# Designed miniproteins, single chains, continued (5), part 20

Each design is a single chain, and the fold is of that chain. pLDDT is the mean over its residues in the fold that is shown.

## One batch from the design tools (miniprotein)

Design m16667
Fold by ESMFold2-Fast:
Structure m16667 (fold): chain A 91 residues (1-91)
Amino acid sequence: SAAENEKMLQRAKDLLEEIKALKKQLEAAIAAGDIETAKKILLEIEINVGMIRIMLGVAKIMKDDKLAAELQKILDEADKILAEAKALLAK
């Protein structure tokens, strides 16, 4: 339904905001030399990005091209943040 589609899109947006907050926490943990905390935060970023990927898969099964396009845009931003987070921890 349209209402469930709006709810899914909002959940994906909320996950993206959480991913952004987690990246800032990751940067702080690295600056503090707390590599164990940084690794745990990276895992949480990976889990949240994975949830957005699942939502995109569901939208594609539902054949809602507009919802799929909006979720792809959110996933692209989330994947960029994940790549940056991995690069920061690899230093």
Scores: mean pLDDT 90

Design m16668
Fold by ESMFold2-Fast:
Structure m16668 (fold): chain A 56 residues (1-56)
Amino acid sequence: GTGPYVAAEDLRPGVAETARTMRAMADAVDEGIRHAIATGDLQAGLELGARLTREA
């Protein structure tokens, strides 16, 4: 059950929107990391992650 601590579902609307944006940015970075692993090119992955983060 939910404790007395802050949980995602209890965030105020503005904070929840910020959290969604931060998750989108985290997903963009994760996509860059996956690309780097798949290609063995860390720099290409970093560039992709940075580009997707700017688009998020």
Scores: mean pLDDT 70

Design m16669
Fold by ESMFold2-Fast:
Structure m16669 (fold): chain A 65 residues (1-65)
Amino acid sequence: MVFRVGDIVRATEDVRLEGEPEYTIKKGGYAQVVRVLDDTTVEVEAIGSGARGLVDADKLEVVEG
């Protein structure tokens, strides 16, 4: 799956953001992609909290619909 800055993504499992402070997006939680580092790592901002961090891209899916 190809992620782009501005995409709304959903966690497919509980995802710990690798930023400071640490934040966990629970399975089914939503975030917005703020940076794509490579094909395995994206930086996201959790919707509602504003927490940002690096996350493994394989634990996210782009919201379709």
Scores: mean pLDDT 77

Design m16670
Fold by ESMFold2-Fast:
Structure m16670 (fold): chain A 61 residues (1-61)
Amino acid sequence: KQEEIEEKIKKYLYEKGPDVAVSQSEIARELGVSQSAVSYALNKLLKKKEIEKTEKGYRLI
């Protein structure tokens, strides 16, 4: 369940490119999932050091 959301987020960020940071609300809108589900998945990805948070949003490392 949450691993599926994590994988979708990583794929989405990969498709956007390494220099593109995306907000939590944009990820939720584009993937069609709740902001709370995206927030939880983003926190897991940050813990794993697979993504980083910038002033402009989240991006792949």
Scores: mean pLDDT 79

Design m16671
Fold by ESMFold2-Fast:
Structure m16671 (fold): chain A 109 residues (1-109)
Amino acid sequence: DALAAVQAWWDRQVAEGEEAKRRADEISKNPDATPEQRVEGAEARKRAAELDYGLGTQKANEIGRKDEKKGMELGKKVDEDYTSQMEKVNADLEKARAELEAERARRAS
C-alpha cells in the first residue's frame, strides 16, 4: 500500500546514506588506503550528502505544511548541513581524483 511504499522508500534512502557514511569513514581512517579507495570514499561522502539533503528537504516541506516556522527552521538546518558537506566533498573528491590520475600514470609506464 501507499504508506508502506513511502516508509520502505525512506528506509532504503536512510540505509543507503548510512552505509555510504560508514564506508567513507572506514576509508578515511585507513592511512594505507589506495587512490582508488580514496576516490570511492569521496564519492560515498557525496552520495550520502545528496541523500541527506533530499530526505531533509522532504521532511522540512512536510512539517512546513502544518507549522511554517518549524518547517523553515528545519529547512535552514538542512541547507546549512548540505552546503558544508558539499564544500568538503568537492574538495576531497578533486584531491582523490588527482592522486588516482597520478598513480595511474605511474602504472602505465
Scores: mean pLDDT 85

Design m16672
Fold by ESMFold2-Fast:
Structure m16672 (fold): chain A 100 residues (1-100)
Amino acid sequence: SYEKLKPVRGETLATGTISEPIVDPRSSNPLIKIKLDSQRPMRRGQGVLLESEKGIRINAQIERIEGDTLYLRVTPEDIENAKKLKKGDKVTVYKLELVE
């Protein structure tokens, strides 16, 4: 019996490009704005892993989806990693899943 479930990278939900790496960088809950190239159905509040082609990984939640634009709310632990993203960086958005 496994007493602890661990979050793991699940299915690919979206691919895209960073349009704004941090919206309001002094906010306690900063947003990342992504222009989507492809997407599957997603919902507000869903936990996701954002991974850049440079290997930067950020845990976030889906804040809003507006057409081809995705807004992710960064977890506090990953704010410094989010600051390493640049406009034009290619990214993949994965579902976070719990496994045994």
Scores: mean pLDDT 77

Design m16673
Fold by ESMFold2-Fast:
Structure m16673 (fold): chain A 75 residues (1-75)
Amino acid sequence: SAAEELKRKYEHLLTSNYLIARRMKLEDLAEEVQKRMKEPATPSLVKREEEIYEILLEAKKNGLSPDEIARLLRG
């Protein structure tokens, strides 16, 4: 079902973001993502996790520091 697909996508994004955040020493982000793992999947939450994922991948590609990444995540 669409709801099951949304849940799987959300769980995959949360897991990916958590692992990347931990590897990059973004402890505050890792804690926030872990807290969101307890929340039900919604389209708005999935969109936010996709945005975070894109920021983390671009930051890793460009060799950004944890402080620079934290600034991008805050906007």
Scores: mean pLDDT 83

Design m16674
Fold by ESMFold2-Fast:
Structure m16674 (fold): chain A 87 residues (1-87)
Amino acid sequence: MEVSDEELRELAEEVIELAEKVDPELAKRIREFVEKVFSKELSDEERRNLAAFLKAMKDTLESLIAKGHLETARKVAEWMLEEAERA
């Protein structure tokens, strides 16, 4: 599946908005990670991988926020971000 840079940036902004409800510092870290990834030319596979990561984080944050588990949401999102930064 082809994922455009525009679709990735839109998805990233949705994730950042959710993260801001949990912790503004988490939102800042996600924004910095996304911009760092975009600092390089992305292959179609790298774009798909970023999309999958962002979608997984969005789904996780939405679910945990809806249940009021803000601290769990922060910890899970931080772990997911650390995993992505290691890849």
Scores: mean pLDDT 81

Design m16675
Fold by ESMFold2-Fast:
Structure m16675 (fold): chain A 103 residues (1-103)
Amino acid sequence: MEELTSIIEYFKKLVDEPTKEDIENAKKRYNLTNEEVAKAVYLLRVAVSRRFGEEVLVPLDEVLLKLANNEEKIVQLLIDVNLVLKNDEATKEDLLAVLEKYK
C-alpha cells in the first residue's frame, strides 16, 4: 500500500496525528480491519473539513458508509480525494464530483 503510506504522510503535515481511540472509532464506523486505512480515513475527514468546510463531511461519510466492508474501494476513494487535496486550485465542487463517482 505505497499510495496509502504517501497519503498518510501528506495528511500528517496538514492535521494532528490521530489517537488510538480515533483510529478504533473509524474502524468501527466504516467496518475497516486495516489500521492504516482507518488512520487514512480519519486524517482525510479532518483535512477535507479544514479545506472545504464541515458540510463536505456529510456526502463524504455517505460514500464511506456505502463502501463499508470494501476496503479496496475505500482506498481508491482515499487516493482520488487526496488528488483533490494536493491540487491547490481544487474547489468544493471538484471534491463533490469525485464523491459522486462512488454513489
Scores: mean pLDDT 79

Design m16676
Fold by ESMFold2-Fast:
Structure m16676 (fold): chain A 63 residues (1-63)
Amino acid sequence: METEKKIEEIKKLYPDFSEEDINLIKEAVKAGMDLDKIIEGLKEGFSKENIIRSAKALVEDKK
């Protein structure tokens, strides 16, 4: 799936992401988050914590 390839790109940029972090990002994508925006944010210097916080907020908004 396209999502899996983009997750691989995120892991390449930030190999310190845990499986829990990756699962949260996948849940955020299901909730409507664009993986391209996550990748661009990481390339622009967003911290792992900022990305995880954004993903968690989006997942909670869906619920």
Scores: mean pLDDT 74

Design m16677
Fold by ESMFold2-Fast:
Parts: structure tokens; C-alpha cells; sequence
Structure m16677 (fold): chain A 71 residues (1-71)
């Protein structure tokens, strides 16, 4: 399914170093049309907020919630 393929892609991305992820993200971002970059920027801001919530959730044992948000 699309969700299953997304999870597989996320696992592959997780094996990359921080520097490799930044390089990949920068290259991908530059390849997008301006309209898509605007949407991605907005989504990135929302994901940053979700990241903070995920960190707290992991500390409180919210692995099920974290997995759902990352899928």
C-alpha cells in the first residue's frame, strides 16, 4: 500500500547520516517547482511542531502514537 511504501522509504532515510539527509533534502527541494516548495515549507513548519510532541511522547512511552504520526 502507499502507507507501507512510505514506511519503507522512511526506514531507508533513517539509515542516512544527518549530513547525508541534509544534502538529499537540499537537492530534492531545489528540484521542486516553486508552488511545491511553498507547500513543503509550510508542512516543514508543522512537522517541526510535531517533532517536539514526538520527543515528549517517546519520553512518556507513546511509541504507538509516534509510529502513527511518522507513517
Amino acid sequence: SKKEKGLAAAKKLATLSADERIAYGREFYKSLPEERRKILSEVAEKLREIGDRLQKGLEQGGWEVAKELLS
Scores: mean pLDDT 65

Design m16678
Fold by ESMFold2-Fast:
Structure m16678 (fold): chain A 80 residues (1-80)
Amino acid sequence: ELLKKLAEAAKKVGELLVSDPEEARKLIDETYEELGLDSSSVSLPDAADRERASRNGIETAELALTKGEELRAIAEALRK
């Protein structure tokens, strides 16, 4: 399911934003490529915001996995 795939990708990106930003970038690029979307406009947060962005991304992904209605929020989080 597209929703579950996006939610899992967003959660994984969130987990990697602090520990491995390069792998987070790779997952964003791979997820966007699989969806036929351009990831070039997606920027990783700077060092000051990475921990907060990671927490927000994980929270958004968990909500989407449980509700299924938050797909738009996940796409928005991945774009940021």
Scores: mean pLDDT 65

Design m16679
Fold by ESMFold2-Fast:
Structure m16679 (fold): chain A 97 residues (1-97)
Amino acid sequence: MSLEELAEAAIAAVRARAALDPAAAAEVIAAVEQILEIGKEAEKLGDKETVEAAKRALEALLAEARAARDAADMQRLAFLAGAYVTGLATRLSAFKS
C-alpha cells in the first residue's frame, strides 16, 4: 500500500470517529498529513528507512483509529500520532545532515 493510500485510510477512520473527541481527531488528522509529507520528502531523497518507518506509523495509526471507542482512545491516538511525527522528522533531519 502506498503512503498516500495509508494516509487516506487513516484520515477516513479518524473522521468516522471524530464525534468521540473532535479536538483530538483534528490533531490526529494534522499529524497524519505531516507523516505523509515527511514520507514523501524521504522518498524524494532516497531515505528508504524513513519511508518504511512512515508506512509503519500510518499502519499503526489506522489500526488504533479503527479500534477507538471513546474520547480517551482518541486522546491516546493524538499523543501517539504526535510522537510519530517527532520521531520521523528527527530521522529525516539526520539523513539530510
Scores: mean pLDDT 89

Design m16680
Fold by ESMFold2-Fast:
Structure m16680 (fold): chain A 78 residues (1-78)
Amino acid sequence: MSLEEQVAAAEAWRARWEARLPPAAAAVVRALADKAIELAKRLAAGEPLEKLEAEEKAWLEENREAILEAIRAYHAAA
């Protein structure tokens, strides 16, 4: 996936779920999309993939509880 495709996919995913979620859960979805876009831009700038993957995993672990709550809100809204 190109940087442009990855950014477009993240923004489309964010827009889809923001419309269906409470504001707090929508904020978590925005943070996820923003982090994905940040990492994609840094990869395109030549940062090592292994470093970016480790950082993504660490970010997901640190935000695990908020992400799980957003997932629950998403399923409740479906």
Scores: mean pLDDT 74

Design m16681
Fold by ESMFold2-Fast:
Structure m16681 (fold): chain A 84 residues (1-84)
Amino acid sequence: MEKEIKKAKEELRSIAEFLGLTDLFPVIDALADEALKNKLSKKQIKELTKFAKDLMIDMFIDPSMTVDDFRAAMQEKLAEIKAS
């Protein structure tokens, strides 16, 4: 689990850097810490990572999306994953 979360964090940070969304780094790091604390399964980590990637692409295309919008959407998705 820890290795999977670390790999996902590194991948998301790399995508954010490539897209010029480096202001997402603290949010990505916080999500990785929260995923570790919540002991997410490999499947849940993969689902959350895919959602984050899709959302970063949306944010890159839509300049009206803010870091707070990204944080809120990610927290909502994490809550859904934890509830299932």
Scores: mean pLDDT 84

Design m16682
Fold by ESMFold2-Fast:
Structure m16682 (fold): chain A 66 residues (1-66)
Amino acid sequence: MTVEVRKEGDLYVAVGESEQGRAVARAKTESTAAGMAGGLAQAPKEKLEDALEKARLAGAEAEAEV
């Protein structure tokens, strides 16, 4: 699994890749973005919707590709 983080303006963008899929997360802090992207990339498809909803409620923007 790999997680890469970069800064875009006032937000941090993290891209996580694993054998389970790819995820992108955006957050105001680097640690939040990296944690979200890594967690989503490793999540099974069945848990992915719950993880995305949790990120949305926390004010982070996240998307995942399966």
Scores: mean pLDDT 71

Design m16683
Fold by ESMFold2-Fast:
Order: C-alpha cells, then structure tokens, then sequence
Structure m16683 (fold): chain A 87 residues (1-87)
C-alpha cells in the first residue's frame, strides 16, 4: 500500500541520516558502504512510486514540518559525507 511505502521511505531517510553520521565519525569503508546500501534501497522505493503516489508523497511531506526538517538535515549531512570523500 502507499502508507507502507511512505513509512518505509521515511524510515530509510532516518537510517541514511544515522549511517552518514556514523561514517563522518569513523571515516570507515564499511560505514560508507552502509550509506550506499541505504541510498540504493531509497532509490528503489522512490522508483516504485506511481505518478499519483509521488504527488501524495509530496503533499504529505509539505504538510509535515518535522519531515521537511528531516529531509533538510539529511541533505546537509549527505553533502558533508561527499566533502569527506573528496578531501
């Protein structure tokens, strides 16, 4: 169902945030692989959404300030992760 997909996507975003924080603390290859694995799972879930489900997802996100904040925080930490790999 859409609710199951939505909850899984939110959980994956939370897990990516935590995994990226772990990688930034350790700089280990295994923690980096965990981030990549979770990103692959997120991509698969997002790619499974229909046009209608994508619109419904966007509407729920925009009406949830906590989820907007989570997405912004996850984007920021992913940028920090990318910087560490290039430094």
Amino acid sequence: SFDEKFNKIVALIQQIHAAAQQFLATLSESDYQRVLDLLGQLYAELSSLSEEEQQRFLERVLNDPALVALLQQTQQIMLQTAEKLNA
Scores: mean pLDDT 85

Design m16684
Fold by ESMFold2-Fast:
Structure m16684 (fold): chain A 81 residues (1-81)
Amino acid sequence: MTDEAVLEGEIVAALLYMEAAIVRNIAKNSKDPELRKKLEEIAEKLRQAADDVLANRGSPEAIEAGRKALEEGRKEVDKLL
């Protein structure tokens, strides 16, 4: 049976990758170069956070950091839109 913390980390990483993809799609549809650049930077931060969670997915601290990165990324996008 897969360790529950490992599975939780994989789920959090998947959510971060999905959010990064969504933000990147919003960036591609933006006509404002400044907004596009900021959205692309947020998408890259979310992707890096997902990679960090996967590297340490058995760690509760890494999982919590990933959840916080997802929440902060969403708040940053909401402020720009």
Scores: mean pLDDT 82

Design m16685
Fold by ESMFold2-Fast:
Structure m16685 (fold): chain A 92 residues (1-92)
Amino acid sequence: SVDEAAERAGKEAYQAVLEAGATPDNARSAGLSAYAAVRTWAEDGPENAQKAAGRATYYAALSGGMTPEQAWKAGERSYKAALDAAREAAAS
């Protein structure tokens, strides 16, 4: 479901940003941004929602003071979490 994809993207964004040494507040901001992006772009299809989650995570992480390399990895993890949730929902 869209809610499950949003939750997985948000949790993974939070975890990746926190593991990279950002503050809990910055990690929460990244997670909420990823969650909101999936929900906002879900109507445009799962691929657009997944990409939006990755981009939202990346920019939130950069705003939180992470390096581009750390922000990219966090965005990739959020993207893949949303992708995996969509695959499971499709029963593939």
Scores: mean pLDDT 84

Design m16686
Fold by ESMFold2-Fast:
Structure m16686 (fold): chain A 114 residues (1-114)
Amino acid sequence: MEEIRKHLEEAIEALERAAVVLLLASELVKDEKKSKELEELALEVSRLVEKAREALEAKDYEAALEHLREAIRVAREAVRLAAEDPSVPKELVDAAEEALRRAEEHVRKAEELL
């Protein structure tokens, strides 16, 4: 039980880092429509992470995992959009991809312990 919680907490922290990096990336996007789309995806990641935290506090590990999987899917789309935009530095894309990879690894480890 404690190991599952630890991995869920690590996934939450990683996705929060991804959301912050993606919000910074959205500010650098010159196309207003694309900037807003990236911002909305980053904010959705933050909302799903908050739902995962609430589920974790309630000890509902299955609900926390579901919210984290959804956050990972949304974050992947956001990273793809950021990577396609030449105004976004590669360093920010790499940081978001690394944060997403860490989140995916910790979600996988939590699933193995169920």
Scores: mean pLDDT 88

Design m16687
Fold by ESMFold2-Fast:
Structure m16687 (fold): chain A 83 residues (1-83)
Amino acid sequence: LSPEERALGRQGAALLEAAIAGASEAELRAQARAIAQAAVDAGLATPEQAARLEEALLAAAAQARANPEAGRYTLEEIRAALA
């Protein structure tokens, strides 16, 4: 992974961690938007792709909030992939 991809992966992990901890929908949406914008700024996504990424991140966060056990498993896998 490039440094930029690794940084975005860490931001995604932080979003999932916040969702598991019970962060509000407004907080999760703000974090997802920031991650999508960071992907555009890093040249890893177009603005159109960033909109889709934001929605995908929000869907993943919603699933992690609904099932924290599965969310924790996904978080561990993401962290392992970033190492």
Scores: mean pLDDT 83

Design m16688
Fold by ESMFold2-Fast:
Structure m16688 (fold): chain A 73 residues (1-73)
Amino acid sequence: AAPVEEVRRAAEAALGLPTGEAARLISEQVGERAGGSAGSGVSEAARRRGITVADEEGVEEGVRRALASGAAE
């Protein structure tokens, strides 16, 4: 699977959100909070952490932690 799709799927599983909406909500939340500098958030957060397709299980946990750190208030 493509890296973006892998990260998105992991985020959906970690958050328990419906397919297709998780990526949108994550992007909106991260973008709004960071003033649009965070981009889509999930894909960049995974890349920044060094998460690859090889780390399929790590992607899910990595995304969850990245979201908690980036979206935590």
Scores: mean pLDDT 47

Design m16689
Fold by ESMFold2-Fast:
Structure m16689 (fold): chain A 97 residues (1-97)
Amino acid sequence: SEEAERLLTELLREIYRAVARWLGAPEAEAEAIAERGDAAALEAMVEARGVSEEELLALHRELLALLRERAAASPSPEAREKLDALIAEEEAVLAAQ
């Protein structure tokens, strides 16, 4: 579904931008990272900042809350199914700690 792909792409960009901003990137840099989907840039920032396990768990909790909000608001069953899978992955990370 084109609608589901668009919604998931928009959400992924929002997540990347939010994570980059949380890691201290300026707004323009965070937007550029989000547009590119640059996971390597985010990983480099995590390493450079020296993010603690506590900070990573807090980030996972914030991402889980965002994913739940977007799943509840999604009109697309296909997008919701994919969001529910991402929710399960984040819940598993938090439970494994």
Scores: mean pLDDT 80

Design m16690
Fold by ESMFold2-Fast:
Structure m16690 (fold): chain A 63 residues (1-63)
Amino acid sequence: MLEEGARKAAEYSKNGNGGLGMEELMKAGATPEEASKGAFLATIFGNMGDIEGGAAAALRGVG
């Protein structure tokens, strides 16, 4: 599910693996463009340690 992909993207971003977050979003059904936007937003929140906020931001970024 896309929500699961978004949470994984936030977790990977917190651990410095933001590229894997983009792949998880695409695997969950996001387009590459949407996955890139979602992963970027997840990285910002993930770096602040806010995984829940990162997941929410990634979902909004994807559409």
Scores: mean pLDDT 69

Design m16691
Fold by ESMFold2-Fast:
Structure m16691 (fold): chain A 97 residues (1-97)
Amino acid sequence: EAERLARLRAIAEQNRADYIARRTAELLAQGVPEEEARRLAELEYRLLVLTSARGLLKAAIDFMEAHPEAFTPEELEALRRQLAELEEEIARIRAEL
């Protein structure tokens, strides 16, 4: 299990590094200064991750609402709170872009 988690973490970090490097290069080619290009690439990647997490969380909430006998109201409410917090963070990042 630890070896599997280490491999998944390495893949995730490589995907993040690849995205940031590629996007930074694209922004540099458009005349954006290096520091700003890196900052924007990092914010864009963060937004991508949060948007993906939001999609998964919405799917989980829909599944739980479809199976109320299998889940507690507290579990559903906890996910709804996480969704609200995620949407607030997405809005903050979008304001910085």
Scores: mean pLDDT 85

Design m16692
Fold by ESMFold2-Fast:
Structure m16692 (fold): chain A 94 residues (1-94)
Amino acid sequence: DELVKKAEEGDEEALRKLASSEDEEDVRRALRAAVEHKDTETLKLIAENSKYEEVRVEAVKALASLGDKESLEELTKHEFEEAKEVAKKALKAF
């Protein structure tokens, strides 16, 4: 799969396309690649927009692991309650 390969290589367009996929596995691949390339913008996109709650929570945890306080603070104001709670807990650990 050429799109997955490009995203894993850190291609920004491919990463954003995979992150916006209707397929949960494609979104999870984008999440892993974004962590590897420290693409906090793609991780924030997943945390705010993914229809899969578990994937949104994982993206918030990834942002915390990368030390992105700004994105975590923004996520505490988001509509997804699980993402908000994970972001609040992560901010307390800083």
Scores: mean pLDDT 79

Design m16693
Fold by ESMFold2-Fast:
Structure m16693 (fold): chain A 106 residues (1-106)
Amino acid sequence: NKIIVSVNGKEYIIDLSKLPGPLLTSNTEWSPTGAQGIRTSDALGRKIYDVLTDPSLVDSVSGESKFSSEPNLINIRTLAMHIFKLKTPEEFEKLKDAVLDFIGSV
């Protein structure tokens, strides 16, 4: 799955196959352990859009996202850390493993 988001007139392509699958708990919250959660790309797309449209994450001079390392590509790790409010790479790896375990169980 791919999401195309427009930020200040630039289009970014986010390959969701490179992120942990989108999970919602029964309370519609993101859960890294969400074995009972509902999987949806729409909820992940909303979180990605909200992060990318945050004015603090956009360069005020160029209007470019701070996550753009390549034309029309976003650093998925950095984006995921921001969406899930992760502070360290180790927290990202724990989230990734938990989501992959859930995906493997379905």
Scores: mean pLDDT 44

Design m16694
Fold by ESMFold2-Fast:
Structure m16694 (fold): chain A 73 residues (1-73)
Amino acid sequence: SFDEALARLEELLAQLKATTDLEEAKRLAREMQRILEDLAENQPEELAANKDRIEALVQEASEILAALLEKAK
């Protein structure tokens, strides 16, 4: 369901916030991307209805990944 997918995205984001390992962060980001791609294909109306929440999750995940990438330089 959409609610289960959203809960999983929030769980993955919490794991992203807790990690300092770039490879783990990349793995978590890839899993989040797969969930988002599945939602876009199978539940586009639910995604659109929850766009602000999804965009906030994606933005936060992107900022965390970007910070870890900068630290690895």
Scores: mean pLDDT 85

Design m16695
Fold by ESMFold2-Fast:
Structure m16695 (fold): chain A 92 residues (1-92)
Amino acid sequence: SLREQLFEKLEKLLATENPSESELLELADLSVEYAEQAKEQGDVESAVEALTISGFVLEKAKEKNYSKSVIEELEEKLLYTKKLAQETLAAA
């Protein structure tokens, strides 16, 4: 499932001292996909989980001083995930 893939990637990221920019972006992209699926299913809990993970990825990237370009892309993905979560909640 998307949830299992998302949490597996999250666990790998947490175990990695210096995650690559591509690993951060991949997890953020999976969070977007999971939030999109949650919205289609009316699943508020899953939408909030996706938002939480996306926010966590951005904060970790900021702490480790990744490039401004990567931070901006992660911020855009977080804002879209937040929009999806808000729309899911509004439809519930």
Scores: mean pLDDT 85

Design m16696
Fold by ESMFold2-Fast:
Structure m16696 (fold): chain A 64 residues (1-64)
Amino acid sequence: KEEAMKKLYDKARELLTKNGATVEALRQTFEELLPEGEKMGLSESEVRIIVAEAWTDLVLEKQA
């Protein structure tokens, strides 16, 4: 489970970095990664939290 969460987090960061880490990119990244997360045994809520964490981390890193 931890490996799956880490893998999804890394993919979310890659997609959000590519797409500019906007609120729209957050929504699109969640939609794109939801099927992959579910295949890894993650719930919709877990995928949402992971994508939101990746987005928040990228936004904070840009402001620091």
Scores: mean pLDDT 79

Design m16697
Fold by ESMFold2-Fast:
Structure m16697 (fold): chain A 77 residues (1-77)
Amino acid sequence: GDEAGREMAEVAERAARAAEEAAREGGSSPEGRLAAGASAGLAGIALGVAKAVGGSEEAIREAEEAFRRAREAAARA
């Protein structure tokens, strides 16, 4: 079943959006950088779990894209 993989892709997407928001709103503040970094970490964990539970290729690709976006946002913060 791919339910867990899809749920993890959704968690990664929400984490990516949170990282992008933290980078935009908190830009250059210690709090903003920590929030963006923590959100990127969550997206990475969600990707790892999606792979570990044997998520579909689609779910894993979506989680990988979300993690990439989250990491880019954290790097901008």
Scores: mean pLDDT 82

Design m16698
Fold by ESMFold2-Fast:
Structure m16698 (fold): chain A 68 residues (1-68)
Amino acid sequence: SRRERLRAALREAGVSDETIDKFIEDVEKIEKEYKENPFSTRRDYLEKLKEVAKKYGISDETLERALG
């Protein structure tokens, strides 16, 4: 559900399917690290998401819209 909404929002923003797939893989890795580390804050999680988004040319604005 959340993953499907993220894909739909990124497609609407003009991000390629190949880039979306790579981004989602990195997001899932970050989510796993966040869940496994009891000292990770939601802010740390979001900052890591923004860093990965920049790597793929996804703006902070586009990411924030995609996350809802």
Scores: mean pLDDT 80

Design m16699
Fold by ESMFold2-Fast:
Parts: C-alpha cells; structure tokens; sequence
Structure m16699 (fold): chain A 99 residues (1-99)
C-alpha cells in the first residue's frame, strides 16, 4: 500500500540519518558541518514524507548530492552505505507518489 511504502521510506531515511550523524562525529569540524547539513535535509525529508512526497524526494536527493560532494577515499564505504539507504528511500517515495 501507499502507507506501507511511505512508512518503509521513513525507516530508511531514519537509518540514513543515524549513519550520517556517526560520520559527522568521526571527522573534522569542517567536514562534519557538511555531514550535519546532509543530515538536516534527511530529517526534513522524513518529516515531509506524510504530507509531501515530492518535497521528501527533493530533500532526500539534495542530501544525496551533499554526501557525494563530501566523499573522500577514507570515508567512501560509510558514505556509500548512507547513499544506498537514501536511494532506496527515494525509490519507495516515488512508488508511493505514482500509486
């Protein structure tokens, strides 16, 4: 159902947020600021998902771009895990919108 797709997307966004927060705590203040900005967009996406699927998709996509920009060889594996969660959430939100 649309509700199940939305709920699963929110769960994935929350998991992505946890991984992004862990990344922010493990890095320099300058790099951590980029991860915190991405995390805030993920939180906004989760908050918007019940009311605006398009708004949630837009914020999740913006968060993904910030994570891609913050990727280094040292953090790539952890950033890729967060991006995979965001991509799955975006796909579920798109399916909910088209239903």
Amino acid sequence: SVEELRERAVELLERAYEKIEALAKQTSPEQGKKFREAGELVREAARLAPASLEGAIERAQEAKKLLEDATTPENKAQVDEAIELLEEAIELLRKARES
Scores: mean pLDDT 88

Design m16700
Fold by ESMFold2-Fast:
Parts: structure tokens; C-alpha cells; sequence
Structure m16700 (fold): chain A 70 residues (1-70)
């Protein structure tokens, strides 16, 4: 639905901004905060019926960006 699409796009933007902030933390803390963010993303995807494949692709892209920022 268009609501699920909007939520996904807003979540992507917020998650990218949050991951950038977390990348500035000490490595161990940054990794813990990122894993927490990823779990929140998975819960959001389940709540709004977003396909698991779409959610997983986003998580993979977020992890890659985080590694590049760290």
C-alpha cells in the first residue's frame, strides 16, 4: 500500500541519519546501537506488512553504509 511505501521511505531516511550519528560513537557502542536499530527496522517491517526480502535488502544496504562511514 502507499502507506507502507511512505513508512519505508521515511524509515530509510531516518535510519541513514541515525546510522551516521552512531558511526561517530566508539566502535563497540556503535555496533550495539546499529543492531538495535536493525531490530527496530525488522519490527516495523513486520508491523506494516513489508515483504521480508525488501526489509532484508534495506538492512544489508544500511550495514554497508555504516561500514563505509566507520
Amino acid sequence: SSESEKILEETKKQAEETAEVYSKLPKDEAERQLERLIEDIRKLGKKYGIPEEVVQKFIDELRKKFEELS
Scores: mean pLDDT 79

Design m16701
Fold by ESMFold2-Fast:
Structure m16701 (fold): chain A 59 residues (1-59)
Amino acid sequence: SMEEAKIAWEIAEKYVGKASDEEIAKRVVTEGASRYGLDTREIAAAVKKYIEGGYKYKP
């Protein structure tokens, strides 16, 4: 959803250029689920889309 997409972007952008794509995905799923109570499947899909798009398309 839009909420999962926005939170995934906000978490991921803090780590772009500072961590690997695999580590960014792990942090986004963990922080999104634990801190924001988001659906892990949706937030994982959102961060994967951002990684594959090279972080060029923000929500």
Scores: mean pLDDT 76

